# Ledger of designs, part 106: designed miniproteins, single chains, continued (5)

Each design is a single chain, and the fold is of that chain. pLDDT is the mean over its residues in the fold that is shown.

## One batch from the design tools (miniprotein)

Design m19691
Fold by ESMFold2-Fast:
Structure m19691 (fold): chain A 95 residues (1-95)
Amino acid sequence: SLSSIIQNLISQLQSVQPQLSPQSQQVVNDFIQTLQSIDQMYQQGQISQQQAGRVTSYQLNMLSGRISQTSDPDVGNQVMSIIDSSNSQIQQYRS
């Protein structure tokens, strides 16, 4: 389900967060909280499956941009891999 994909994404982000710079840890933590809110709204019927998929994809693109603003070129490589994989899985729910 879409919720399972979002929860798996949150778990993967939580697992890599301690390995990142303090600035990237804060960025990832903020996005984890946002993803939790999206999943909660979806489960409560406040937003549709298509809306939840689109908002999650938008947030992943924002996370990618914010991580790329760090000065360390190796920072976020694990996060970028997670983003790419998750976007591919979410694509079916955006339509």
Scores: mean pLDDT 79

Design m19692
Fold by ESMFold2-Fast:
Structure m19692 (fold): chain A 81 residues (1-81)
Amino acid sequence: SDEEQRAEYRRVARRLAELADEAARQLEEQGLPQEYVDRFRRIADEAREIAALPEVTDADRQRLGEVAAEFQRVLEEVRRR
């Protein structure tokens, strides 16, 4: 249902924000470059913004996908370091 789909998108966005916040905290505690901490913080903020929306449009769903893809890119860059 539309209600179940909205709940699922909000759950995914909230989880992404939690993962990005955790990644930022771990990198900051390890003294890794501030640029990576800042990128994960931005990902967390964007995911939280999407999770807080009263309705989710197609554009918002696309944006969530883009934010998730950026999370994976930053994670891979950190792993290559």
Scores: mean pLDDT 85

Design m19693
Fold by ESMFold2-Fast:
Structure m19693 (fold): chain A 56 residues (1-56)
Amino acid sequence: MMDSLVISGLKMIDNSILPEDEKNKFRQDLLEADSTEQIVAVILALIGAEEDVRLT
């Protein structure tokens, strides 16, 4: 059960600078993740998206 990672990921999404529609997309991806590897991939994608917004 990956509850702690999912909860942490959801908090990171909530605290991000992304628009609400983009946040909802990451929330869906995170909730649909079936493994720790998929959860980590979603979190890395979130970090990359925040970095892209910061750089543009």
Scores: mean pLDDT 77

Design m19694
Fold by ESMFold2-Fast:
Structure m19694 (fold): chain A 88 residues (1-88)
Amino acid sequence: IITYAQLEAQNLLNQAKGLIRKGQELYQQGKKDEAMKLYETAIDLATKAIELTEAHLQWYPKDELAKELLEKAQAHKAEAEQNLESLK
């Protein structure tokens, strides 16, 4: 059974992934400041997804799908942070 927290975390992660892609497009268009704002928002959304998934895992520590979602959220956060750092 997928909990509401897992569904919310997945939705936030999907939004973060979309913002990373849009930020990359804006950077290619020379819109550096706009790209930076999207990466910062993606970091915030991925961080919230991590928090929700970690809270879920406190009650369901053997949930393999939640562990996979946590790994994906951490990976997308790292990607957004790396993209943001490369623009400084």
Scores: mean pLDDT 85

Design m19695
Fold by ESMFold2-Fast:
Structure m19695 (fold): chain A 83 residues (1-83)
Amino acid sequence: MVAKLEIPDDLQLSDEELRAALEQLLAAAEADPRVSPEAVASLRALAEEILASDLSSAEKARALGRLLQHLIAHPQQPVPPIP
């Protein structure tokens, strides 16, 4: 099976809970020496774009999940920008 995200796609989170979960995951990634600082910085920037969008909480969770999936698969590489 492919890697599962810590924020599941079918989990209904409020914007506050989604932000808290994101900060928890970013803090864990920043503390992990296997994850490059560039990868964390690019993920944080993209996450801010997603959180500032007009998407529903569920869509924001899915988009953030996509970014986290990329970080988990490539922890030593910067997360590419989403078009």
Scores: mean pLDDT 67

Design m19696
Fold by ESMFold2-Fast:
Structure m19696 (fold): chain A 95 residues (1-95)
Amino acid sequence: DDSFNAGLSLDEALKLIEEATKLAGKEDPNLAKELERIREEVRRAMELAGSEEGIELLLRAAEKLRQLAKESSPKISELLLKAADKLRRAAELLR
């Protein structure tokens, strides 16, 4: 079930963002705030379900996570890149 698998990918992405936010809170409070905003964008996309707007929000969130990963410590970068991949996978499954 593509909708079920999309939901799992979104849940995994949110958990990865939460872990990255906790790590960032100790190293970079500005990064932590930006990650919280991205998490809210992902929740907004979930409310919009498989709509075009929801899919676009997921893809934009994934790209933001990729850009932030370039500026982050290796551990945070790994979590953000994994989260971005999960968001892209969810967007593919919802198309």
Scores: mean pLDDT 84

Design m19697
Fold by ESMFold2-Fast:
Structure m19697 (fold): chain A 78 residues (1-78)
Amino acid sequence: SIEEIRKEVSRYIAEKLRTIGAEFTLRLAMDKLGLAPARQAALMAKFRANNTDAFIQALAALDAAGASAQELVDLVEA
């Protein structure tokens, strides 16, 4: 049915938006710390390789709790 298709599309879009939001949060943290472009690229690649729902939720929770840019980067480097 159209309702089932709508639910699946909505889930897909929500997952994509959460991933984009997490990448944006990480990028701002890396920029705030003044990390070299090579290190930023390596961390973003590591994040993209490990961007599970649990990891994205953990990063978002840390950011919402007022974690420092260093703490956000450390979560990805772990």
Scores: mean pLDDT 80

Design m19698
Fold by ESMFold2-Fast:
Structure m19698 (fold): chain A 89 residues (1-89)
Amino acid sequence: PEEEERRRVAALTALRMAASDKAKELIQQGKKEEAVKLVNEAFDVTEVSREQVLEALRRILESTTPANQPLVDALLRELGVTREEVLAA
């Protein structure tokens, strides 16, 4: 029960972080409507599939800075996945 909720929160956090990073890129490209839609869709999600989590984590790993590495490591630990699994798709 607590482990399931913690994993769910971690999955939603990963999805929303990936969407936020992508939205920043879209705003820089002048695609404000696409950015708003992406963020809203991510924040309306209440359940996340394993495939969606792996895709989100891959995007975070591709965009992460060394300063954010401990947060990424914590998300991988909470979700029970390895970097190799995420990068292999």
Scores: mean pLDDT 77

Design m19699
Fold by ESMFold2-Fast:
Structure m19699 (fold): chain A 78 residues (1-78)
Amino acid sequence: SMEEKIKELERRLKELVDRFASTRDPAELKKIAEEIAKLAKEFAKLLNDPNLSEEEKERLLKILREVEARLQAIADSL
């Protein structure tokens, strides 16, 4: 279901964000940032689903904005 897809992506994002905060290896930091960027694209693709409810759309947009802001902060730190 859409709800399950959103929750799985949110869970994967949280794991990557937590890993990014925990590591000091520049090579690993770059790989994690790339994986977060890929995950952001998956969230963006869900926004094009015609079965998306208004509440699910708003939730995805909020998450995507937050992901973009965090990726920018990560890029600025590299």
Scores: mean pLDDT 78

Design m19700
Fold by ESMFold2-Fast:
Structure m19700 (fold): chain A 72 residues (1-72)
Amino acid sequence: DDEKIERLAEILAQAVRDAGATPEAVNLAKKAVSAAQKGDYETARKYVEELARLTGNKEAGEEALKILDEMK
């Protein structure tokens, strides 16, 4: 559980860095990780999808969503 949250955070942090670390991308990544830590996987999923659209990084989005699916 904790290891999956850590991996989710790493994937989203890398996607944020690859997109130039904009405040909007950083905020979405933080909200996604926070929701996952609270067990709110639907909210985490929405923020991951929004981050993927904002950054154009569909591969990172798909990998993050797979981790969230494994946690539910």
Scores: mean pLDDT 83

Design m19701
Fold by ESMFold2-Fast:
Structure m19701 (fold): chain A 88 residues (1-88)
Amino acid sequence: MARERAEELLREARELYERAREIATRAETEDLSPEERKRLLKEAVELAGEAHRLYAEAVGLLLGDEELAKKGVELTEKIKEEALKAID
């Protein structure tokens, strides 16, 4: 059932986002070297990007809107690329 599958994807997305937020918080609050901080921030961005991708797929599935799902994934990838480039 589409709703049940979407709920599973949303749960996975929340877990990934929670991990991303935790890593980002550690990068901000711990006394880290610039290189170590960049590494943690990149990891957080990658996890957040995956969370958003799953979220977009879940929303598309719930609405039966393939275009919305595709646009969500594309926006997530663009934001992730821009964030990673900014960290470098």
Scores: mean pLDDT 76

Design m19702
Fold by ESMFold2-Fast:
Structure m19702 (fold): chain A 73 residues (1-73)
Amino acid sequence: SSRKASLYTALALHSAAGEFEGKPVTIVLTGDDRDLLVPIAREVGAKISVTEDGRVLVTMTSEQARKIAEKLK
């Protein structure tokens, strides 16, 4: 949802500042976050996999995370 997208934007920006540091990160998306963020993740070239229970794993670089955050504004 839009609330979770805003929280994800904050998380992606904070993660890019320190946590990513040249390494990809994997984020789990569930329910409505999946429907919102998967198309954006594909646009930025992030790696996507889907679990049997409908969760989406998105593996992204700090640059890809920043691009996703920008698209959520």
Scores: mean pLDDT 68

Design m19703
Fold by ESMFold2-Fast:
Structure m19703 (fold): chain A 66 residues (1-66)
Amino acid sequence: SMNQFNLDNMEDMLEYIKLLVKQGRLDEAERVVRAMEDLFKQLEPTMTPEEKAYMQKIVEEGKELV
């Protein structure tokens, strides 16, 4: 589904943030976090409450890493 594709993309973005943090590339990691927040805002009106809660959790994990 469209929302499953977007959830998979959010997971990939989180893994990329983890990689950037391990490499000391904090400015780039922060940019990916901002992209995740923007994607979440765009998708929020199309999401179920469960999908929204899961994406919010992923965004928060990314924010905690930077």
Scores: mean pLDDT 83

Design m19704
Fold by ESMFold2-Fast:
Structure m19704 (fold): chain A 115 residues (1-115)
Amino acid sequence: SPVEEVFEEFRKKVDEILKKAEEYIKNNTLTPEEVKQLALRLIDEIDRVFSEALEKLRELGVPEEKIDALREKAVNYSIKLKIFVDINKDKSPEEVLEIIRYLVDKMLEEMREIL
């Protein structure tokens, strides 16, 4: 469906964001605080890309009540991501990126239940 295509495009853009971060990590030795700051920037970029996806869903005629529920879900996951990043900043940069990917996938799974 056109709605599922919006989620697939969003997921693809998240993969592109995380792939660029993986390339940066391979070329740079980062402290735990620098890993956290990188991850916070990635979360902000993902949030921006998701806002663009919400506008596309609105243009496709998804009801405003569902748009609001999806937005609330995204805000809750953004908060959760920032908490998990802070807790895990000392493990490895690669593990932090895997946490971001995992929580985005969980968010999308729950969002499909709203639609």
Scores: mean pLDDT 89

Design m19705
Fold by ESMFold2-Fast:
Structure m19705 (fold): chain A 55 residues (1-55)
Amino acid sequence: SLKEEIEKLRKEAKKLEDEGVRLAIRFGSDHPEVKELAAKSRELGKKIEELESKL
């Protein structure tokens, strides 16, 4: 269902955010990999918003 897909995407976005924090602690917040994870988290957020608009 759409709710299950949204829940899955929310969990993925949260995981990417947590990974980004972890890497930022180790390598600094300006590290390319940290920025890449933040960008991916944002893309998932947009997908979640799009799916929620269909409910």
Scores: mean pLDDT 81

Design m19706
Fold by ESMFold2-Fast:
Structure m19706 (fold): chain A 60 residues (1-60)
Amino acid sequence: MTLRVTVPAEHIGGVKALVARLGGEILEEREDHLVVEVDEAHLPTFEALAAALGGTVEAL
């Protein structure tokens, strides 16, 4: 599934590391968000990480 993950710019590296660890794909990279393709089973993990970092996750 495709997700937009929005976090403070200083935390983008942490989100990128998680995508790489879970075998996802980065479709778009910006200063404060990523658009990623990941397995739907990983949605709760991305939601928990984004919430912990003061960010949001949106399914596209």
Scores: mean pLDDT 85

Design m19707
Fold by ESMFold2-Fast:
Structure m19707 (fold): chain A 117 residues (1-117)
Amino acid sequence: EAEEAKEAAKKGEGGLAGREAGDAANHAGTLAAKEAKDSEGAASGAGGAASGSGGNFQGELAIKKGTKEAEKEAGESARNGGKSAYEGAKRSGSEKAKKAGEEAREAGELAKKAAEK
């Protein structure tokens, strides 16, 4: 969830922040694909969801490894996933997806910053 990602980032838990930001991006992308009014919007939403899944995976891996290097990789993946989800959400035309995408994008940026500590 985007809120959980922000809280984890504030506490310096980069791996957890990355995982939660990835989940938020996956949710936003999936919602964008479902709510899209045309095929281009649906494809963009699906791409955002896939990026979010990647972020989630990297975040989970960083939590298990407990290394700074893994946290930095998770933060970078979360930032990229959030950005992709937000772009897909804007293209979908869904206000619900756009709000979720904005939260995912911000959570991803915070996860990257937390991982850089």
Scores: mean pLDDT 74

Design m19708
Fold by ESMFold2-Fast:
Structure m19708 (fold): chain A 115 residues (1-115)
Amino acid sequence: PELTLPERVKALADEIHARLLADPQAGLEWLKERVKEAIENKDFETLEDIIRAAAYVALFAPGLTPQQRADLAKTLVETVLENKDKVPKSLLINLKSMLYPFADLLDIQELLDKL
């Protein structure tokens, strides 16, 4: 079987994917606001779901260009990095570990090194 995401993470991945296909720039802005909202509310469970969903879309969702995948990963990591003092260190480590094997493919090595 293909890698199965939890239902809540899959639903979020499907929404991120649909928004990026409809309007890449608006989709990235929507994602940025969801990340910020989760951090402001200290809802780190939702933040982890967003991180997992966005990473899945960047790596595996069909119909995205390499540049769109890179832009999605950069937007995710950069938004978390801008707020890293408000995010648990364990979540920062998990984000870095999850994306590090793909850092060259997604052009995010420099951003991950700042986490």
Scores: mean pLDDT 84

Design m19709
Fold by ESMFold2-Fast:
Structure m19709 (fold): chain A 59 residues (1-59)
Amino acid sequence: SPALKSKEELVNLGREYENLANLAAPGSNEQESYLLYAAMAYKDAGLPDLAKKVLEKLP
């Protein structure tokens, strides 16, 4: 797809943010921000259940 943000690109972005959240200190503001960004990317990709699952990891 020639779209700026394809579903595949948004899913990959979400995975990158989840990986950053896993490297961040548990309960930190950085971990929270990365989880929120991951959930937003998954939601934009049309994957609301995946976004919800990520949000359940919030401290």
Scores: mean pLDDT 82

Design m19710
Fold by ESMFold2-Fast:
Structure m19710 (fold): chain A 80 residues (1-80)
Amino acid sequence: KVEEESAERAEKLAKESNKETSEIAEYIAAVAYAIRDNGFSKEAREKAAKGARELLEKNKEKISKEDYEKLEEVIEKIEK
């Protein structure tokens, strides 16, 4: 249940964080749920993880270091 755990972790971050971090965490949670429900291929998971990392990097200055690290951990689990 790595996808379920990743989605729940991202949803928790969305509830506890500022607006920008919340929106990014909600996106990552939605991707994790989609992977769980639709059985993404390895290539699809890697593409989704890349998109999420690009979104994190674009918003790096708006996200605390702690929240950034937590979201990166969720992305790593989605990629696997």
Scores: mean pLDDT 74

Design m19711
Fold by ESMFold2-Fast:
Order: structure tokens, then C-alpha cells, then sequence
Structure m19711 (fold): chain A 81 residues (1-81)
């Protein structure tokens, strides 16, 4: 439904912005980022190593956002069943 897609898209956009800020913090201040968001260190480091720093952050944000959007989609589908 359009309403479901709008909700999923909002969650994706919000999650992408959060993940981008986390990735940018890892580039600017790795020590602070590890202290606050250490659970993401391995994923971000891998993507930065395989891509550029900028492309790695963008790819991390996309992967995180897609995952959160799919979780929201599955949640909404359960509520409609």
C-alpha cells in the first residue's frame, strides 16, 4: 500500500542519515566513534578498506538503511496479517 511504502521510506531515510553520521564520525574522530558506536567498527573498517573513505561511509549508510527499512516492512506486514 502507499501508506506502507511511505512509512518504510521514512524509516530508510532516517536510518541512512543516522548511519552516515556514524560513519562520518569514524572518519573524523575514530576514538570517539569507537567509544559510542564500537559495534559498527568492523563493518565500517571493512567497507573503507574495500572502497574509498567517502564511498565506504556511503555504502555503510545504504546497507544499514536498507536493513532497517526491511525490518520496518516486516513489522508492518505482521500488523496487517
Amino acid sequence: SPELEERVQRVRDEARERAKKIGELYLKDPQKARAEFGKYQGEIDKLIKELSKEEGVEKFADIYADHEAERERQRLLRELA
Scores: mean pLDDT 80

Design m19712
Fold by ESMFold2-Fast:
Structure m19712 (fold): chain A 86 residues (1-86)
Amino acid sequence: MLEEEAKEEAKKVLEEFIKKNKPSKQELEDYLKEAEKQVEYIEKTREEALKKAREKDPGEGERKVEFLEIQAKVLLELFKKKLEEL
C-alpha cells in the first residue's frame, strides 16, 4: 500500500543518510530543522501541487504527491526518534 511503501522508503533514506554522514547530535538537530521546513513547504504548497497533478495526470499524479508528502512526514518523525535515542 502507498503508506507502507512511503514508510519503507523513508527508513531506507534515513539509514543510508546516517551510515554515509555519521552525523553528530548537533548536526541531527540542524537536519531536523531543515526537514521540518521541507514538510512545512510541502503542506503549504500541497493544494497547488495536487491541482497541477490533477491537470497533468489525474489519479496517478495525485498519488505521487501524496506519496512524497507521507514519505517526508515519516522521515521527519524518524529523525525525531533517532535524535531521542542519542
Scores: mean pLDDT 78

Design m19713
Fold by ESMFold2-Fast:
Structure m19713 (fold): chain A 83 residues (1-83)
Amino acid sequence: EEEERIDVEVRVALWEIVAAIAIKYSKNPELAKRLKEARDNGDYEAMAEALKQALVEDGVITPEQAEALARDFVEAYRRLEEL
């Protein structure tokens, strides 16, 4: 389904932008390094975890919001792999 594919591709593209911003502007260099390494390895589960921690530490979102976003991130990448 074209509509579903577009939704998944847009979600992944938005998460790639968020990850790039976090790598560049994170206050925690170890989390930025971990996020970059996970991205380079295509480990989207590790990317979601590192991104979640970075956004919470930077005060962008709450831990509860971060958990919901990490779940959406993993789901978007999982669906993209199936397309």
Scores: mean pLDDT 75

Design m19714
Fold by ESMFold2-Fast:
Structure m19714 (fold): chain A 92 residues (1-92)
Amino acid sequence: SGEPLTPLQKRIMAASLVRNAQAALDAGDLETALRYLEEAVKIIKEFPDELKHIGEQALKVAEQGATAARAAGNDDLAKRFEEIVKELKKLI
């Protein structure tokens, strides 16, 4: 088998995606924030125990995204962020 990713490498990768999602939210780009969160969740789902704290950060960003989407009147985006919130709550 190939060399496995270290916990640090997994955390860096997932953490970068979550930081990019937060930056997109701060810029008002909800669709870009959602895409970064969806990618981060795929990694967190494979390694939930090692990435627990990144999952907590992703949950915070997803909850902010849901609130921002509702405030913007975008119910479809709000539901997609809420799906991520539900998924992360099952993993944490």
Scores: mean pLDDT 85

Design m19715
Fold by ESMFold2-Fast:
Structure m19715 (fold): chain A 58 residues (1-58)
Amino acid sequence: VREAVEAAVRRLAEATGVSLATAARYLRDSGEDARLAKELGVSVATVRRALDELEREA
């Protein structure tokens, strides 16, 4: 799960030219977290935890 979420964050960061922390925040706040949760077959809370962890590391 974390690797898939990290890949999505990296793709957005590369496409938009923003930091990984900014991309993670955007995905959490824009509702893309719900789409990722459905695609990965996990809860929204699980995706949000991975996004929060990535933001903390950056």
Scores: mean pLDDT 75

Design m19716
Fold by ESMFold2-Fast:
Structure m19716 (fold): chain A 74 residues (1-74)
Amino acid sequence: MSPLERNEKTYEELLARLEDEELKEALRKVQKILQQKYENGWKFSEEEKKELEELEPKVLEALRLHLARDWAAA
């Protein structure tokens, strides 16, 4: 499993590379929620899970494109 530091760095790199402001905002929101949850030991509320799932489609598409490149470089 990938470490949290790697996830944060990946999000920041995606934000820097992306020119789409909508996608940047989605990435930042997901990153903040995940960071906060990690500090609290993955205690997700029902509402927070729903918000993450709403943002995830945008983030997953962006991550998939960039991670596929990173996975090939690994």
Scores: mean pLDDT 59

Design m19717
Fold by ESMFold2-Fast:
Structure m19717 (fold): chain A 79 residues (1-79)
Amino acid sequence: MKEIEERLIERLKEKGLSEEQARKAAKVLFENEYKPIEEKKELLKKEAGLSEEQAEEAVEIWIELGREAARRRARGELP
């Protein structure tokens, strides 16, 4: 969990978000993991202060990291 969260924060910072915005965005995405994409975008804009473009990009990064974790789990690398 913490490793994936730090990875997400680093990716968001590479896209030009501040440390504070990146941490808030990561928290929103983890706390609302099972919500629809549209709701996640609204929460990212409301809670983390992201623009529409930044919220879209944050969701795309989140989906990619989730797919990576699922692939590692399928290979027996994660429980």
Scores: mean pLDDT 76

Design m19718
Fold by ESMFold2-Fast:
Structure m19718 (fold): chain A 86 residues (1-86)
Amino acid sequence: SVKATEEQLKKNLSEDEYRYIMALLEVQQRAAALLQEAGATVSDADEPRVVALLERYARQLAAAQSEEERAAILAAFDKELRAILE
């Protein structure tokens, strides 16, 4: 289950590493949902841009201190991903 995976990761990683991995999974799942809704796939030429975007926003999410900050980061992620796809 997702919870069992989260607990296992927390045992084996530092708090900073755990937060980053969880944030990376969250933005990856969000990207997958956006791609599915758009009926789009990432081109080979755009793949490095998308990977860099995921890593950058995962770092921002891991550092977020409030739900308001998290919401703003995720909204900015959605906008930048859509700009790559459109």
Scores: mean pLDDT 82

Design m19719
Fold by ESMFold2-Fast:
Structure m19719 (fold): chain A 110 residues (1-110)
Amino acid sequence: SMEELKEKILELTKFIIENSKDPQVIKEFEELAEEAKRAKSLEELLEVALKLMRLATSYALKTKDPKLMKEVKEKLQEIVEIILKHLTEEEKEGLEIAFKSMIETLEEEI
């Protein structure tokens, strides 16, 4: 559901905020959390989720911390599963491949 996706987005943003020492990273994820809370449509929430997935993957890789990368990967997998349930078959084209690529990149570094 939209509520479930929102909750998982907020969970991942909170995790990164609590584990980051970079003020810019903290600010970016706080802004994403606010956007998720303000989202009034599934389309708006999906846009936030896609930004979050890209930024969270980049952040995790930059840390070079296998434990943090594993936790981010697991949280991203949960978000991906929820998103795919809301996409049409046409919308899945490319996005599913992109999601899989991000997850596999994190998995390779763990």
Scores: mean pLDDT 81

Design m19720
Fold by ESMFold2-Fast:
Structure m19720 (fold): chain A 62 residues (1-62)
Amino acid sequence: SEEEKFSELLLEISRVLQEGDAAGDPEAARARVKAILDEAMKTASPELQERLRQLRAALDAM
């Protein structure tokens, strides 16, 4: 389901950001998250694409 796919992406994003903070390189972690979102958007449904765009915008605001 789209909700399950979104939840799995959020967990992966959380792990990447936590690993980046632990490694002292949060900017590199944010770049990796953006790449993950961009790749997911290529195959996502229109509904999931909208959610991913909102998440991408939230990351850009941080």
Scores: mean pLDDT 80

Design m19721
Fold by ESMFold2-Fast:
Order: structure tokens, then C-alpha cells, then sequence
Structure m19721 (fold): chain A 92 residues (1-92)
């Protein structure tokens, strides 16, 4: 992948996860975005699919603020892992 493609994907991940953090109703769209990026970047697909699953799990628990926050923190960790993998792929 090019650095420009990686930078755009990283920005998209950060924007989507931030939206889910601010509004639980954004979590399903953030999950869809992560899956679509996984199809575009096969080297990061597994991590992005895990991110999508965690965002959907968070959404199912949106009525429990403590559980939502816990699951979203796990989603943010997976997003960081995906971002790190995208950066490495662009530098290779």
C-alpha cells in the first residue's frame, strides 16, 4: 500500500472510533467502515474484523454505560493495533 492510502485509512479509523466514543449510535457505522477497510487492506483484515466485532458488541451494550465504555476501550486498543499495522505496511 502507499503512504497516502495508509494515512487515509488511519484517518478513517480514528474518525469512526471517535464518533462511536461520542455517540453509541455511530458504532454500527464504525464497524461497517472497519470491515470495508479490511477488504481493501488484506494484511490488516483480521485486526479490522476484530475491531468491527468489538464495536458491534459495544453497540449491543449501549444501554449499560460502564459496559459500553469497557468494550469501547477494547475497540480503541484494536484500532491502535490496526493503525500500527497500516503504518508498517506503508513503510515496507
Amino acid sequence: MTKEQADEAIDTINTSVKAAREDPSAAPKAAETARNLGETFPGVRSTLEQLAEKLLEAYKNKEDPEKYQELLEEAERLAKEAIDLLRVGADS
Scores: mean pLDDT 84

Design m19722
Fold by ESMFold2-Fast:
Parts: C-alpha cells; sequence; structure tokens
Structure m19722 (fold): chain A 93 residues (1-93)
C-alpha cells in the first residue's frame, strides 16, 4: 500500500483507493477516528474509493494512524491523508 500524507489544518481528510475496498473499510476507519475523540463529518464510498473526513478537539495522530491501518487492512492500495498536523502526517507516512 502507498501512503502519502500532508498537513491540512485542523481537520483530516483520508482518501483511499483499492479494488477490494468496501463500506466496511470506510466504517472501520470512521470508528477509529471516533474512538480517538474526533467528530467524523463525512464518509463516502464511490466505487473503488473511500473518503473519510473528521475534525474536533479529539483528533489525534494515533486516531489518524489507526484509520489508515484499518483502510490498509481492508484492501486499500493507495491512501492519501490530509492530516490535522505535521505530527499526524509523519505518523502515517
Amino acid sequence: TTVTAAPNGDRTVIRARGPGLTAGGAEAAANALEASGAEVTRVEVRGDEVVVEATGAGLSARGVRLAVDALRASGATEIEVGAPSAEAAAAVA
């Protein structure tokens, strides 16, 4: 799996692609972010692409990493992360 990450202000946007990606992968990523205290504002499944967006005071580097790990485990071959901090970006690259 290829993972690319860059800082994106006070929110995270995770875009994942892979021929095996399912709604279950999107759900697992959203659950990981919510478990870290983030507010998940968007979950979309569009063919082979999953997009998850989250914000909030509970958004953490660990939560973002766990979400990326969930997507990778679900068959993502490419993951792009707009991370809430440089620390979160480094944690997933």
Scores: mean pLDDT 75

Design m19723
Fold by ESMFold2-Fast:
Structure m19723 (fold): chain A 78 residues (1-78)
Amino acid sequence: MSAEAEEAWWQGLVALGELDLETALAHFRRAIALDPRLRTPIVAFLRREIEEIRKNPPERAEELIEAAETLVRDLEAL
């Protein structure tokens, strides 16, 4: 994996931890564009995060789930 793809994935995780989903999604898309092999592990991570949000819904949980599910759908279609 390239250093740029690893950095983009890490930046996506940081943004997700800050509840900045739009920034997280942009970084995950960039990571996959740089290394398509990251699609499967990123999708698996996002699906796990959706499950955790469903179990313990934070503020704006519905919007976060919809955005994450949209990204998962887009990434799986690649």
Scores: mean pLDDT 76

Design m19724
Fold by ESMFold2-Fast:
Structure m19724 (fold): chain A 85 residues (1-85)
Amino acid sequence: MVPVEITSEALTSAKAGEPAEVKVTVKNLGDKPAKVNLPLTLDGSKVYKAELKPGESKTETITVTPETSDVKKGDKQTAIGLAEA
């Protein structure tokens, strides 16, 4: 497994239940190629797949519908996950 950093930034404001555009950046923090498989929706119906070289970053814009909280343009979150090597 390879550690990956996931950064999300809201590009639009939305209320709970409304679609928001989010910029997602994934970076491979490990020394091996990583296969990233991230659910983009709460029901798992949309998945982001990418292969990242060591230290590589990829950015994708996705549409997310928040269920319980409002999203404000410029909101940024960072998480660390594990991906397949």
Scores: mean pLDDT 73

Design m19725
Fold by ESMFold2-Fast:
Structure m19725 (fold): chain A 80 residues (1-80)
Amino acid sequence: SRYDAVAETIRTLSEEDQLALLRLIQEAHQNLMDPAKVAEAFARMEALARAVISDPEKLALFEEVLREAEAELRQLAAES
């Protein structure tokens, strides 16, 4: 699945970059009711991905999954 492919890509990143992504994911969830902070966290995840993922096909897939995750999180916030 696309999620499995993205998870594999994340596992190839440095421990520092993996931790940075995890912290941004946690920040988005902690600020679920603040759409500006959620958008900022996802923008920072996208910027980090562009900096560390050199394979353009893997980067495009990662960015696609990030956009889907942001949309899902926004929908979850709207239902709360």
Scores: mean pLDDT 83

